# Ledger of designs, part 29: designed miniproteins, single chains, continued (2)

Each design is a single chain, and the fold is of that chain. pLDDT is the mean over its residues in the fold that is shown.

## One batch from the design tools (miniprotein)

Design m4980
Fold by ESMFold2-Fast:
Structure m4980 (fold): chain A 65 residues (1-65)
Amino acid sequence: SDRYIDLIVKETGMSRKEAEEVLKYGKELGFSDSATVFIVLELKKRLGRTPSVKEAIEYLKSTKS
């Protein structure tokens, strides 16, 4: 769990608390931690900035068709 939190913090600039919330929500949507990290990194790349928790959650929902 700490490993995936650290990856989100390092790669996106989100805080540890924000990363924990995003990973928790990813699990609720049925994503693995690794899948959640990948999707959030894609969002950061698309935005060109650190995503908010709300943006990350909405993006995760949009990938779960």
Scores: mean pLDDT 84

Design m4981
Fold by ESMFold2-Fast:
Structure m4981 (fold): chain A 74 residues (1-74)
Amino acid sequence: EKEAEKGIEEIEKADPVAGGMLREAYELLSKADKKKALEFVKQGVELFKKLSPEEAGRKIAQLAGEEALKIEKE
């Protein structure tokens, strides 16, 4: 819980759009699998650390869409 929120807040401070997308994805994922949602946030934080904000935002949006599609398929 607190670990995921901390990661999201850190990204939100640097890029509110990317942080908002990560928050929405985390909420969607946590309804199906809380463990997977936490891993997704960790992945987003690592991408933001290694890439430019622009590149990280695009990658986070892509990953969020892919994970949402997997959940919808059961």
Scores: mean pLDDT 71

Design m4982
Fold by ESMFold2-Fast:
Structure m4982 (fold): chain A 71 residues (1-71)
Amino acid sequence: MEERKENVIKVLQEEGLPEDTARNIANAILQTYEQALKTSGEEAAKEEVERVITLISKRYGVDKQKLLDAV
């Protein structure tokens, strides 16, 4: 968990986002996954994470595949 969060933060910082923003986004992605996993199951959790990453990638101009690979 902690290792994946740090990987997401690193990718976002490499793409030009400041650490505070990167950390907040990474926390949001991981919380989305955990919540969806508990309430809707594994496949729904993966779909929700991919949806959130797609929105982040589009909004901040970061590489979608790098974010998907980090999570």
Scores: mean pLDDT 80

Design m4983
Fold by ESMFold2-Fast:
Structure m4983 (fold): chain A 74 residues (1-74)
Amino acid sequence: PSEDQVEALVLRTLAELAARLPEEEYNAVVREVEQIWRESRSYQEFLEKVLAYLERHYPEMTAEIAALRAAIAA
């Protein structure tokens, strides 16, 4: 996936979580996503790890999970 695609998908996912979660939980998610980015060697690995995190902790985010899965497959 391209840098622009990764940025757009992650920002959209975080915006949806910000609308749904209390501030403290949202801030914890942002810290986790930042940690995943620091530990990732590529945009592909970053998206795969973010997808795994969402599937584990926010499985109700079906549209965002589907979008991340599609980006990883491309």
Scores: mean pLDDT 84

Design m4984
Fold by ESMFold2-Fast:
Structure m4984 (fold): chain A 77 residues (1-77)
Amino acid sequence: RELIERAVEAVLEHAERTLSPEEVEELRETLERERDSLTREQAALMLGQVTLAEALAAGASPEEALAAAEAARAAAL
């Protein structure tokens, strides 16, 4: 499913910037095992969480970051 695939990819791309290579590999294996059990709503939530974390890291205000995360989640559903 395109939404689930995109959410997994976004989480892994964010993780590659913030986690060690060993932690990224463990996360990749976990997501590959759980991919088929992820709901559309869970995938949308994951995209929102990544958007929030990336916006904050880029210097957005908490209000701006939250609005971006909510927009990303809504657009994914």
Scores: mean pLDDT 78

Design m4985
Fold by ESMFold2-Fast:
Structure m4985 (fold): chain A 94 residues (1-94)
Amino acid sequence: MEEAKKKFIENGDVEAIEKINEYLDSLPRKEKLEKILELAKKLAEALLEKVKENAEKIAKEKGVAPEEVIEEAEKKIEKELKEVEELIEKLLAE
């Protein structure tokens, strides 16, 4: 958990994060929400790819099969992405 946060921060320059936030805040509400959804989908794909690359290492640490690690991650990512999609759709309907 802490290692995942560290890598997210290390890949983000503070100025880059500020520029992304300023860009999103400059967009009309509808376009901003649609862009957030696109970014969420892209992040979900990247996270799943990273889990697949490290599945054998994670499986060894947990004492389970690599296939179980991938399946658990896919279910969690799909659930979280669906929750984001439902929230964005609700906000767009307002």
Scores: mean pLDDT 73

Design m4986
Fold by ESMFold2-Fast:
Structure m4986 (fold): chain A 94 residues (1-94)
Amino acid sequence: MRRLTPEEAAARVEASVKDILDILKREGASPETIKEAEKAGQELVEAVRRGDFDKAIEAANKLLDIAEKAGLSPEALARVIGHVLDIIGTLLEL
């Protein structure tokens, strides 16, 4: 199987983070929740770019926890979980 470079992985993770943020915004998450998610997403992308996979997993879990507490519909939460699983899959390709 093809291994991703850290830069390729960071770009893919950044796209997934953007999708998660768009879901939170569309579902009416509070400005505070969105700001926390943006920070967690930024930490995640930077950890991936640096090859710090332990911090990347920690940031991904933090982003999921923020989304779970945001009061999303079950359908919106399932979409966020899908994007988090894509992020984990990307990390496994490094």
Scores: mean pLDDT 83

Design m4987
Fold by ESMFold2-Fast:
Structure m4987 (fold): chain A 82 residues (1-82)
Amino acid sequence: MEEARKRAREAVDRLLAAPGPATVSFKLTPEEVDEFIRAVAEYARERGLGVQVSDKEEESPADLTVSVSKDGTVTLRANPRP
């Protein structure tokens, strides 16, 4: 649990520091996926960012997009503003 929160915060901070669109991916167990997604959404909200959770890697109007693959890969993206 603590490890997932730490990874979520570090991932969001790295994406926000990027000069443009950025992507970070993690291999997680099914139990860790839910905790990681919650941690990302919570931390992003604290930073005033919108988050969209999707099972597809598509463009999103939200500031951050979280997509989960069937093999347990979680991909976090910083989306460019229009």
Scores: mean pLDDT 70

Design m4988
Fold by ESMFold2-Fast:
Structure m4988 (fold): chain A 106 residues (1-106)
Amino acid sequence: GEAAEEAAERAVENANEAAKEALKKADKESGVEATGGAVSAIGGGTSAWVAARSADEEAGKRGAELAAEYLKEGAEKAKKAKTGKEAGRYAAEGGGKAANAAEKAR
């Protein structure tokens, strides 16, 4: 429903922010971790959107809301991180938790 889709939209926005912060802090030593973290974050956001559309209304909403929260935490930690490796790790953790929450809702 609409509420599940709104939560998924927030998850995608938070995923984009986590990815942006990881990539912004990437350097010669952290490029792999930063890119991996960005991909994981975007994947988590996408999974939230898929769950919102394919799961039942209550499960989809809960999964998308949890995914949005995990990606928000990942983005906030990535923003505060001092290295691209650390930012990438937080983006990856947020993305992974978001994907798991979304998959459990399906």
Scores: mean pLDDT 84

Design m4989
Fold by ESMFold2-Fast:
Structure m4989 (fold): chain A 105 residues (1-105)
Amino acid sequence: DQKKQQLETVKKALDSAFDVGLYVIGEATSENADAEEAKFRIHLHAIERELEKRIPELSEIFREYGEKAYALLEQSIQNKTSLEEFAREFKKLAEETMKKVKEKL
């Protein structure tokens, strides 16, 4: 089932982004915040590129996900949101993204 394999690929990519996001927030200090944000942005860009290559018809969904995921991380690192709020919003974004992916596959 090609659709099932594509859904699993997307889910694993979104789970990876969440894990890296949590790691980056845990490592971020006032001295290294820009560098840690840049690491997350590079990871998101790699995920977006790989997913767009595998499922090009969903490229707009993956770009929207990347922009929103980065904004959530930036807000957390700038101490505008708690780690708990970040985790909640990031999981919500992943669920909304998976719903859009399922609707178009």
Scores: mean pLDDT 85

Design m4990
Fold by ESMFold2-Fast:
Structure m4990 (fold): chain A 79 residues (1-79)
Amino acid sequence: SPGFKELEEETEKVVEEIKKYILKEKDPAKAEELVKKFKEKLKEIKETLGDKILGLNEFLEELLEKVEKAYEEAKKKAA
């Protein structure tokens, strides 16, 4: 589905930016802000559309886990 594809592509860009901020720029505060904004965006999508689109809530949880995991792994590598 188009909407899921766009969210996947955006998630991949967020993961890449998290790694860049932590591992290359050594600015974990930028990565934390990015993760926070991404979580807020997913929450808004869930609250407005989650009950109206089959599988959306489960898909959003998967995207959130992917971003959280990338953030934690990058922090461990930077430590």
Scores: mean pLDDT 82

Design m4991
Fold by ESMFold2-Fast:
Structure m4991 (fold): chain A 81 residues (1-81)
Amino acid sequence: CDVDQKSRTYQALKNAVDALLEGDTETMAKYGAQILFLCASPDEREECKKAAACLAKELREEGHTDLADALEQTVRTSTEE
């Protein structure tokens, strides 16, 4: 993984994914909104894509393949606008 795991973008994505896996819909929605805002920013867009790819790879290795696919698709869709 070539992203900075201490970056705000990586942490927001990681926290949203962790909340989703734990069933914490409130925390997931909060970080999800932050991620959408970050993905709309041109300077954060590439970091969002890299962080999503990194987390998706980790999720696939853990057996959460559907969630990994959904994460990458969501970030890709959000960054194409």
Scores: mean pLDDT 73

Design m4992
Fold by ESMFold2-Fast:
Order: structure tokens, then C-alpha cells, then sequence
Structure m4992 (fold): chain A 70 residues (1-70)
């Protein structure tokens, strides 16, 4: 378990782009490949970004991809 005080800190541009992509799709789960295509990054970069957002409780992992955790 990791404890962090940066939960609501500034997001990176890539993390912000991922959140905007998820919001534009109305909360529909998106795969890492779909997010990579939408934000113009590699799947590896997107995987790192969504892992960070999941650790902050901002997104959740589903069998179909990643979705906003609202």
C-alpha cells in the first residue's frame, strides 16, 4: 500500500489528456490502445498514466478498459 499527499496535485499533460478522452466518450471504458490513439501517445505511456490515475482513485480498471471512477 502507498500513502501519498499528492492525490489532488497537478496532473501531467498526458494524464489530463487521458481524462479528457474518457470524459468525451461519456464514461465509456476505453482500452489503452484507444486512449493512445486519442491522445497521441504510445500504449506504454498511456498504461503508466492510467496506472497513476487509478492509484489516485480518479479512474478504474474494467475488463473492457479504463473508465472514470465517479
Amino acid sequence: MALSQTDVSELTPLERAVLRALARHGGKPLTVEQLAADVGASPEEVQAAVDRLEARGIVKKTPEGYALNL
Scores: mean pLDDT 76

Design m4993
Fold by ESMFold2-Fast:
Structure m4993 (fold): chain A 68 residues (1-68)
Amino acid sequence: SEAEALAQLASLSELERAKLRAKNELTELAKKAKVPVEKRREWHARLEAARSVAEVEEVLAEIREELA
């Protein structure tokens, strides 16, 4: 049902899409850097708690800086 797909896409805010992208990037970076589970959980929680795309980008920047 195209209408259901469009409604689902409309329900996914830019924020929700940003969180999904950031979560995937965190998973990839954490695997490469062999990050402890506890630290990954902390970053995941902060990404989930973000209230704007800007906040997601800020957390992601911290993750990249820590794992560089």
Scores: mean pLDDT 77

Design m4994
Fold by ESMFold2-Fast:
Structure m4994 (fold): chain A 77 residues (1-77)
Amino acid sequence: SMNEELAQRSLEEMEEVLKELKEKVEEGKASPMDLSIAGFVSLSLLSEIELVSENQEILEKAYEVHNEMKKLMDKAE
């Protein structure tokens, strides 16, 4: 469905945000603002996926990506 295509694109955006933040954290270049923005964007995209998707695989992946984001934020100094 069109809603599931939109959910898939939002999931891909979450994965990109996580990847970019991981690279900054690994390089020791992540600011507190970078962490806050990435976390907020990830949560917003997750909320959009929850509103439009009924696909359990997409939802589970979105929760996994957001959990990785939370772990990365907790780990960053």
Scores: mean pLDDT 86

Design m4995
Fold by ESMFold2-Fast:
Structure m4995 (fold): chain A 60 residues (1-60)
Amino acid sequence: MSSDIQRALQEAARIVAESEDKQKGIEQAQKLTEWLSKNPDADREELEKKVEEVRKEVEA
């Protein structure tokens, strides 16, 4: 697993920890990890975009 993927997973964990709706945060983190499993060659820009989408969905 690349350092970029590890960083994305750490950020997802932080989003879950900071979310007001823990259940929604967990669901979004699971979607991110599933996406990463299907896209192991994703570049940094793709990872950052996906993490931002997770953040917006958790905050909404």
Scores: mean pLDDT 74

Design m4996
Fold by ESMFold2-Fast:
Structure m4996 (fold): chain A 66 residues (1-66)
Amino acid sequence: DSDKTSNAALSGVQAVFDSLDQGRSDQARQDGVQAATQTGRQNGASQQGIDNAVQSVQQVTDFLLS
């Protein structure tokens, strides 16, 4: 479901902001990807949904770090 994918992506983005707030910009992308993957697995998102959430987190992180 798209809602599960969106919740996974939101979790990942939140982890990115938390890492940036801690001054760990080099880890922000990895932390975001891990959080999105974990949340997607926990909420029952499909593998494709998890992949889409991870891609969204990576795009947001790249934008923030550009």
Scores: mean pLDDT 84

Design m4997
Fold by ESMFold2-Fast:
Structure m4997 (fold): chain A 79 residues (1-79)
Amino acid sequence: AAAAKEAGQEALSEAREALEAGQVGLGLVRLEQAANAFEQAGDEEKAAQVRAILAEADVLLAAGQDPTPLLLQKLSELA
């Protein structure tokens, strides 16, 4: 449980770094890893929050919009 929670936090940090570097695709992959890690840790609240962020990013990408500002804002709220 503790190790899975730490993996989730590390994945969130890696997602932020990727997004700040303009690597949106890598950032999204790291967010999915974070959601899975929090789910394995039993942190259903954080897993649901990360999944909601991913769903909002998918809507923006489908509309041809950059999800980076939204993703960085939401990641700050999770820290």
Scores: mean pLDDT 83

Design m4998
Fold by ESMFold2-Fast:
Structure m4998 (fold): chain A 94 residues (1-94)
Amino acid sequence: SAAEEEALLRLVAEIFVQELITAARNGDEEAYNKAVESLLRFLSTLPPERQARFLALLREVLEARLAEAKANGDEVTAAVLEDLLRQVDALEAA
């Protein structure tokens, strides 16, 4: 169903965001780059309409996690999430 598809795409977005945050907080550039490459590879497997939907869900997840990080005073995670949001905006503009 469409609801099940959205739930799966949101779960995938949550997993990628968590991997990126974890790698960035650990200063693990190799893990971070691998997570970015995996995300871009995943995007490339989707048709254009589904890519747009996934990017919208990814942005929603990033914005929610950013609000949470700011509320908790986690400035390191907030900075990572702000950078990721800028990268998503650039990718959508391409």
Scores: mean pLDDT 86

Design m4999
Fold by ESMFold2-Fast:
Structure m4999 (fold): chain A 79 residues (1-79)
Amino acid sequence: ASGNDLLLKLVSGEQLTVEEANQLLDYLKTPEGRVALLQLVDYDPASAQVLKKNLNSLPEPLRNALVQAIEAVFQEASQ
């Protein structure tokens, strides 16, 4: 799946596999992935809480890494 397809799964609340979650984490480390996430949620910081809830099915280390990546994207956009 493309990074954008994985972002759409995250936003829609669709369950991510461990492989998809790792690919999404790598994508969110890129400037393109960060901008794509922000555009998809119309730069609304309130969306971060909804996105984090959609990660509850993932193993803890990977879930925590994705939560931190999402929070970093919104934090950097606020500065």
Scores: mean pLDDT 80

Design m5000
Fold by ESMFold2-Fast:
Structure m5000 (fold): chain A 88 residues (1-88)
Amino acid sequence: SSVQLLPLSEEERAAVVAKIEEYIAKLEKLLEEHEEELSEELKKVLEALIEELRRAIEEGTPEALAHALEITKLDIDKLLEAWKEEEK
């Protein structure tokens, strides 16, 4: 017996979507709070990332949602580190 990793149950899908939406909200807040401090290139990267995450939710496929979850694990810390290094 195994819990299906993909495709997700309706409850698991809702939880995944909620997690992706929380991450989008964090990225939008980062853009809003640091609008004057972020480079135009970094703003475009963050905006593209938000668009990609929203697109994954709209598609609602297990593959798109899995891709979005990987983004939520990897990109904020790396983007923040790059931004902090440019500040110095």
Scores: mean pLDDT 71

Design m5001
Fold by ESMFold2-Fast:
Structure m5001 (fold): chain A 80 residues (1-80)
Amino acid sequence: SLSREELELEAGLAFVLMALRVEKVDASEEVAALRAAVDAYIAGKASAADVAAAAERLKEAVKDAPVAVKAAENLIEIAK
């Protein structure tokens, strides 16, 4: 089973994916980088700071999409 923090990161990533789908924003490269950072963190191969950095890059890429920005900010907050 995932830890509570790992579960919150997975839920946060699901919120990002749903927001991008609803707002019809293409951010496939940033999503792939964020997915990789979360997977590496869960595997003990990356830090929470690496997840936050990937989420910040996504936020910048989707800055004109208000729900996607909120989803990225939520994931940054979880990664603190």
Scores: mean pLDDT 86

Design m5002
Fold by ESMFold2-Fast:
Structure m5002 (fold): chain A 64 residues (1-64)
Amino acid sequence: SDRERLVALVREVAARAGLDADALVAAVMSLPETVQRRLLHELETLSLEDQVRALLNAARAAAE
């Protein structure tokens, strides 16, 4: 499913960048489904640097 793919990508990016995977997964999963779908498609095409930036932006949005 898209959710399983998104969780797997978030965990991969977190592992590669030394970030808290559980915190990022929780933040991303709290976002609206439409935002999660866009983020999944973006992460599949972005470099690691841009993936990290996108995930940190998503976590900030979830904290609002």
Scores: mean pLDDT 84

Design m5003
Fold by ESMFold2-Fast:
Structure m5003 (fold): chain A 89 residues (1-89)
Amino acid sequence: MAAALVEELRAAAAEARAAIPTSEHPEAVAEVAELLERAAAEIAANPERAAEVYAETAAELAAVGAQMAGREVDEEMLEKLREKTLEAL
């Protein structure tokens, strides 16, 4: 299962990167993509930590969302990426 979860995170990150050119705040979307890529790499390196890394990544995505609440950002893209990450849990 860990390999499938890693691929899901990488797919979510790739979708985020593909959305950058059409985003009003491409830097924010890039930050979310980087968080997803980091989680995928960490789980790939240590599959036994998959649940911990997923939970930490979900919390970081929530924190980024809260930080972005002070700015006009592409909230729909951020929400989609968060949902995909949570579904992988």
Scores: mean pLDDT 70

Design m5004
Fold by ESMFold2-Fast:
Structure m5004 (fold): chain A 96 residues (1-96)
Amino acid sequence: SLEELQQQFNKLVSEMEKVVKDYENGKISEEEFMRKFKELVSQLIQLLQQTTDPELRQEMHRALGGLILRLMEIEKNQKLLDELASLLREANNVMR
């Protein structure tokens, strides 16, 4: 159902926000952050591919893109920036 998809989306966003906060607070390493963040991005992309409702698809895409772009604005590590740019391209490709 749309309600179940919305709940799964909300859970993934909450997990992503937690991982970002843990990284910003120095609780996890850059390597562990990227590993966990990429896993969550992959799960959200899979959910997006399973979602047929166009409004929810746009909401998911905007949330994912917004999170990645926000991270890219504050990140100074070039390797991490390159990984984030790759994830943004993957997210954009799914909406084609």
Scores: mean pLDDT 80

Design m5005
Fold by ESMFold2-Fast:
Structure m5005 (fold): chain A 65 residues (1-65)
Amino acid sequence: SIASVEEVRKFFEEEIEPTKEYLETNGTEEERKEFFERAEGSIRKIAEVLGDEELKEELLKRLKE
């Protein structure tokens, strides 16, 4: 379970956060909205599968910053 949580955090940090930063600087309002909706859905689904509510709250907070 720890390894799965670490892998999800790594994916978020390597794929989700860089895309977010890119879109905040270079994306349109629509592209940012679509990205955030998809990323939020993915985070909620993965956290539900792992049964980790703290991970969900952590990653959703980081996504919305």
Scores: mean pLDDT 80

Design m5006
Fold by ESMFold2-Fast:
Structure m5006 (fold): chain A 81 residues (1-81)
Amino acid sequence: MKEKEIEEAMPALKEKMAELGISEEEFQELLEKYGVEQVALALQAALAGEPEEVIKKLLESPVDEALEIAREIRRRRVEER
């Protein structure tokens, strides 16, 4: 079920990848090294202007921890107008 949502989001992820200047080869390397969920969260954080340290933490964290980091970022941004 969640896997189908990721497959449906793949064209949008490729579009965001192009906006960031990331090649398909670099994107494939990130997917192989970290996984789809971590890469998706890291791309969202990068487009939102999060620092490289936060992006690296999202990529290197397990999925559960990456989701918690993403929730913390969202919570912080809602509190900071």
Scores: mean pLDDT 69

Design m5007
Fold by ESMFold2-Fast:
Parts: structure tokens; C-alpha cells; sequence
Structure m5007 (fold): chain A 86 residues (1-86)
């Protein structure tokens, strides 16, 4: 299940970046919390896929969802860095 492992890795990275954005700018707490909660849920779903198995199509969908969440986390972190640099 390479796809499920990739989804978990992407989701865990999204959580890490979301928390870092909140650390840099606490005013982003609502957005950072949303990204972190979404990432935790996706990582949990990926772990269940690794343990119980899943169709390749479901695994591909989870990778896409994890990538979207990671992209949102990256944008949030860049926003936090820009605010901190002002």
C-alpha cells in the first residue's frame, strides 16, 4: 500500500506545518486548527488502510485529499511568515 503510506506522510506533514504556522502567528489558530484536525483525520484513515487494506482507487483519493490539506498548510505557513516579516 504505497499510496496509503504516501497519504499518511503527506497528512502528517500538513499537521506539522499547520502547527508551525500557529506558532509563528497565534492569530491563525482557527485556520491552523482546521488544517491540523483534517491532517490528523487523514493520517488515521491512511493507518486504517494500511492495517485493513483498501482499494487502490480509495488510496488514490486519500492521497489527493492529503495533498490538498498539505497545500493549504503550506499556504498558511507562508502567510504566517509574511505577517511575521512585517
Amino acid sequence: MELAREAKRLAEEAVRLGLEAMRLDPSLLPEAAGVAIAGIGLAFEAELMLRKGASEEKAKQLVKQAQITLDAAKELLEKAKKIAAE
Scores: mean pLDDT 83

Design m5008
Fold by ESMFold2-Fast:
Structure m5008 (fold): chain A 80 residues (1-80)
Amino acid sequence: SDAALAQARAELENEVRTAEKVLEEYSDVLDEKTKERMEKAIAAAKAVLDNPNATIQELLDAEIDLAVEILRAAVAKAFP
């Protein structure tokens, strides 16, 4: 539905903002590989958002990929 599509887009946009904030705030403690993974996941999510024909499944998959990288960054920060 249009409402479900709008919700999925809004949730992915929020996850991108969270990932960008994590990357900015923890840039001095994250290793290069973790930063590269985060940057690639953010770029991929933005590409999905830039596609006006993106499906709910594509939006959800991008959100899951970003959430995984945010968790990896948090683990790397907690256990340096």
Scores: mean pLDDT 87

Design m5009
Fold by ESMFold2-Fast:
Structure m5009 (fold): chain A 74 residues (1-74)
Amino acid sequence: MEESKELARKVLEMADKAIEEIRAATPDQASDIAARLGQEFAELYRKARELSPEAARVIDEAVQRVLDAVNAHR
């Protein structure tokens, strides 16, 4: 349970930081950042599914926020 909470917290922090970087970046840089983060989140999501469904849901929400920021930036 503690590991799931720690993982969820780190993912949320990564998403918040990534959103700030994306908003400050050029469109080309934003796309590159999103691609790299997408791979990291995919790996974390697979691990989270083994720990708890709640942790996986938090990661899904964090990923969605990052994608929304990229799409808004265009």
Scores: mean pLDDT 74

Design m5010
Fold by ESMFold2-Fast:
Parts: structure tokens; sequence; C-alpha cells
Structure m5010 (fold): chain A 64 residues (1-64)
């Protein structure tokens, strides 16, 4: 069960990363300051997802 959740989370985060890369390109984020702010914002999002998983929220509920 934990291994399945880990794989699903990894796949989900991989898809989100691709979407975030596309978003960064569309916004023209190429300077260090903009990239750093973007990374911090997305890092907080990842931390929220991980926190919900730790609290026992199902993967299906997280992706709603």
Amino acid sequence: EEEKKKKELADFLQELTLEWIEEAYKKGLFDDESIEKFKKEKQKKVEEILKKIEEGVSFEEIIK
C-alpha cells in the first residue's frame, strides 16, 4: 500500500513539474530572482501535498 501511494505521488509530482516548467516558460521566468520565487511557491505546494498524505488524506482527495 505505501509503495503504491509512493509511486502515485511520484507520478503526480512528475506531471505537476512538467506543467510548472511550461508555466515558467509562458511567464518568461529566466532570471534568478523570478526562478527562486517560483521554486519557493511550488515547494510550498509540494509540502502541502506531503502534509495531507501524512495526515491520512487519500491520494484521490488530494488530486481533487
Scores: mean pLDDT 70

Design m5011
Fold by ESMFold2-Fast:
Structure m5011 (fold): chain A 77 residues (1-77)
Amino acid sequence: MSEEELNKEVDVAVGILALAVGLVTSRREYERTGSPEAKAEADLYEKALDRVTQAYEAGNYEEAIKIAEEALKKLKA
């Protein structure tokens, strides 16, 4: 594996971790409060994770990173 490939793989892993933390946090809030907003947020994180995984499996690291970045920006903005 080249250094460039390793760097992209690390960036994807960081994005996946951030989305996974957001998903777990939103799901716990939904379980605790029954908030429709928390449910919608959890659903968004789950869909983003599915898309990132699909792009990663296709070998498209750049697309996976972009999907993760856009989802995190939308949820934290």
Scores: mean pLDDT 79

Design m5012
Fold by ESMFold2-Fast:
Structure m5012 (fold): chain A 84 residues (1-84)
Amino acid sequence: GPKEAAEAARKSAEEAARRLGLSEEQAERIAKAAGDGAEKGKNQFEASKLAMESAYEAARDLPERQRRFVATAAGLGAYEGYLK
C-alpha cells in the first residue's frame, strides 16, 4: 500500500544516494522527497512515477546521471513496496 511504497522508496533512494557518496543531508533530502512522492500514488505505477519525479527534482543540483540513478532507485522501491 501507500505507506509501504513510501518506506521502500525512501530506503532505496537513500541507499542509492549513499552509494554515490552523497552527504547525509543530500541523501536524507532525496529520500524524503521519494517517500513523499510515493505516498501520493493510488497504485504501484503512480507510486513509482511520483517517487521518481520527486527524487529527480530533489536531486536537481546533481549531474544528470546521478539524478537518474537516485530517481530510478526511488521508483523501483516504490513499485515493490506498494505491492506489499
Scores: mean pLDDT 90

Design m5013
Fold by ESMFold2-Fast:
Structure m5013 (fold): chain A 77 residues (1-77)
Amino acid sequence: GLKADALAADALLGLGQISYGVGKVTGDKTFAKEQLEKLLAKSKELKKMAEENGDAEAVAAADKAIAELEKLLKELE
């Protein structure tokens, strides 16, 4: 449903922010990058499923998560 799929996108972004923070604090940028890449892949899968279901709110939430996760990955470059 709309609420569950949007919450899933928010959770994926939250996990990405935590992984980025851990990488910065510990210096383990490789771990942070690998986690962010996995979360980005899951966010793209979520967007595809939301598009197939015509769930515009979930698509918007997934797009936001994808954009922010890509920014975090670029900052670890």
Scores: mean pLDDT 80

Design m5014
Fold by ESMFold2-Fast:
Structure m5014 (fold): chain A 94 residues (1-94)
Amino acid sequence: APSIEEQIEALVAKAKEAVRANPDFSEEEQALFEAFLDEMLAAARAAKSVEELRRTLRALVDRFRAEHPEAPSALHSYVEAAAQEILDIAEAAA
């Protein structure tokens, strides 16, 4: 079975591909989402516990909202959904 890290890496890769294939997102919006997926993956790799990961992912989502208030609501929803899916993988393996 794939490790937690491998499952999260696969999720991040799939999410990047989905956003690249979505014609409703500009190249700039795709790049913003991909950058945040990379930050969430780094957070998942660095986290020592599920609770630490939950706090770090919450902070990353809150920061995205604060730094990119102009981003479409759909992009904010994708960021929140990706963070939740990463957390769900980590929690299921704990």
Scores: mean pLDDT 84

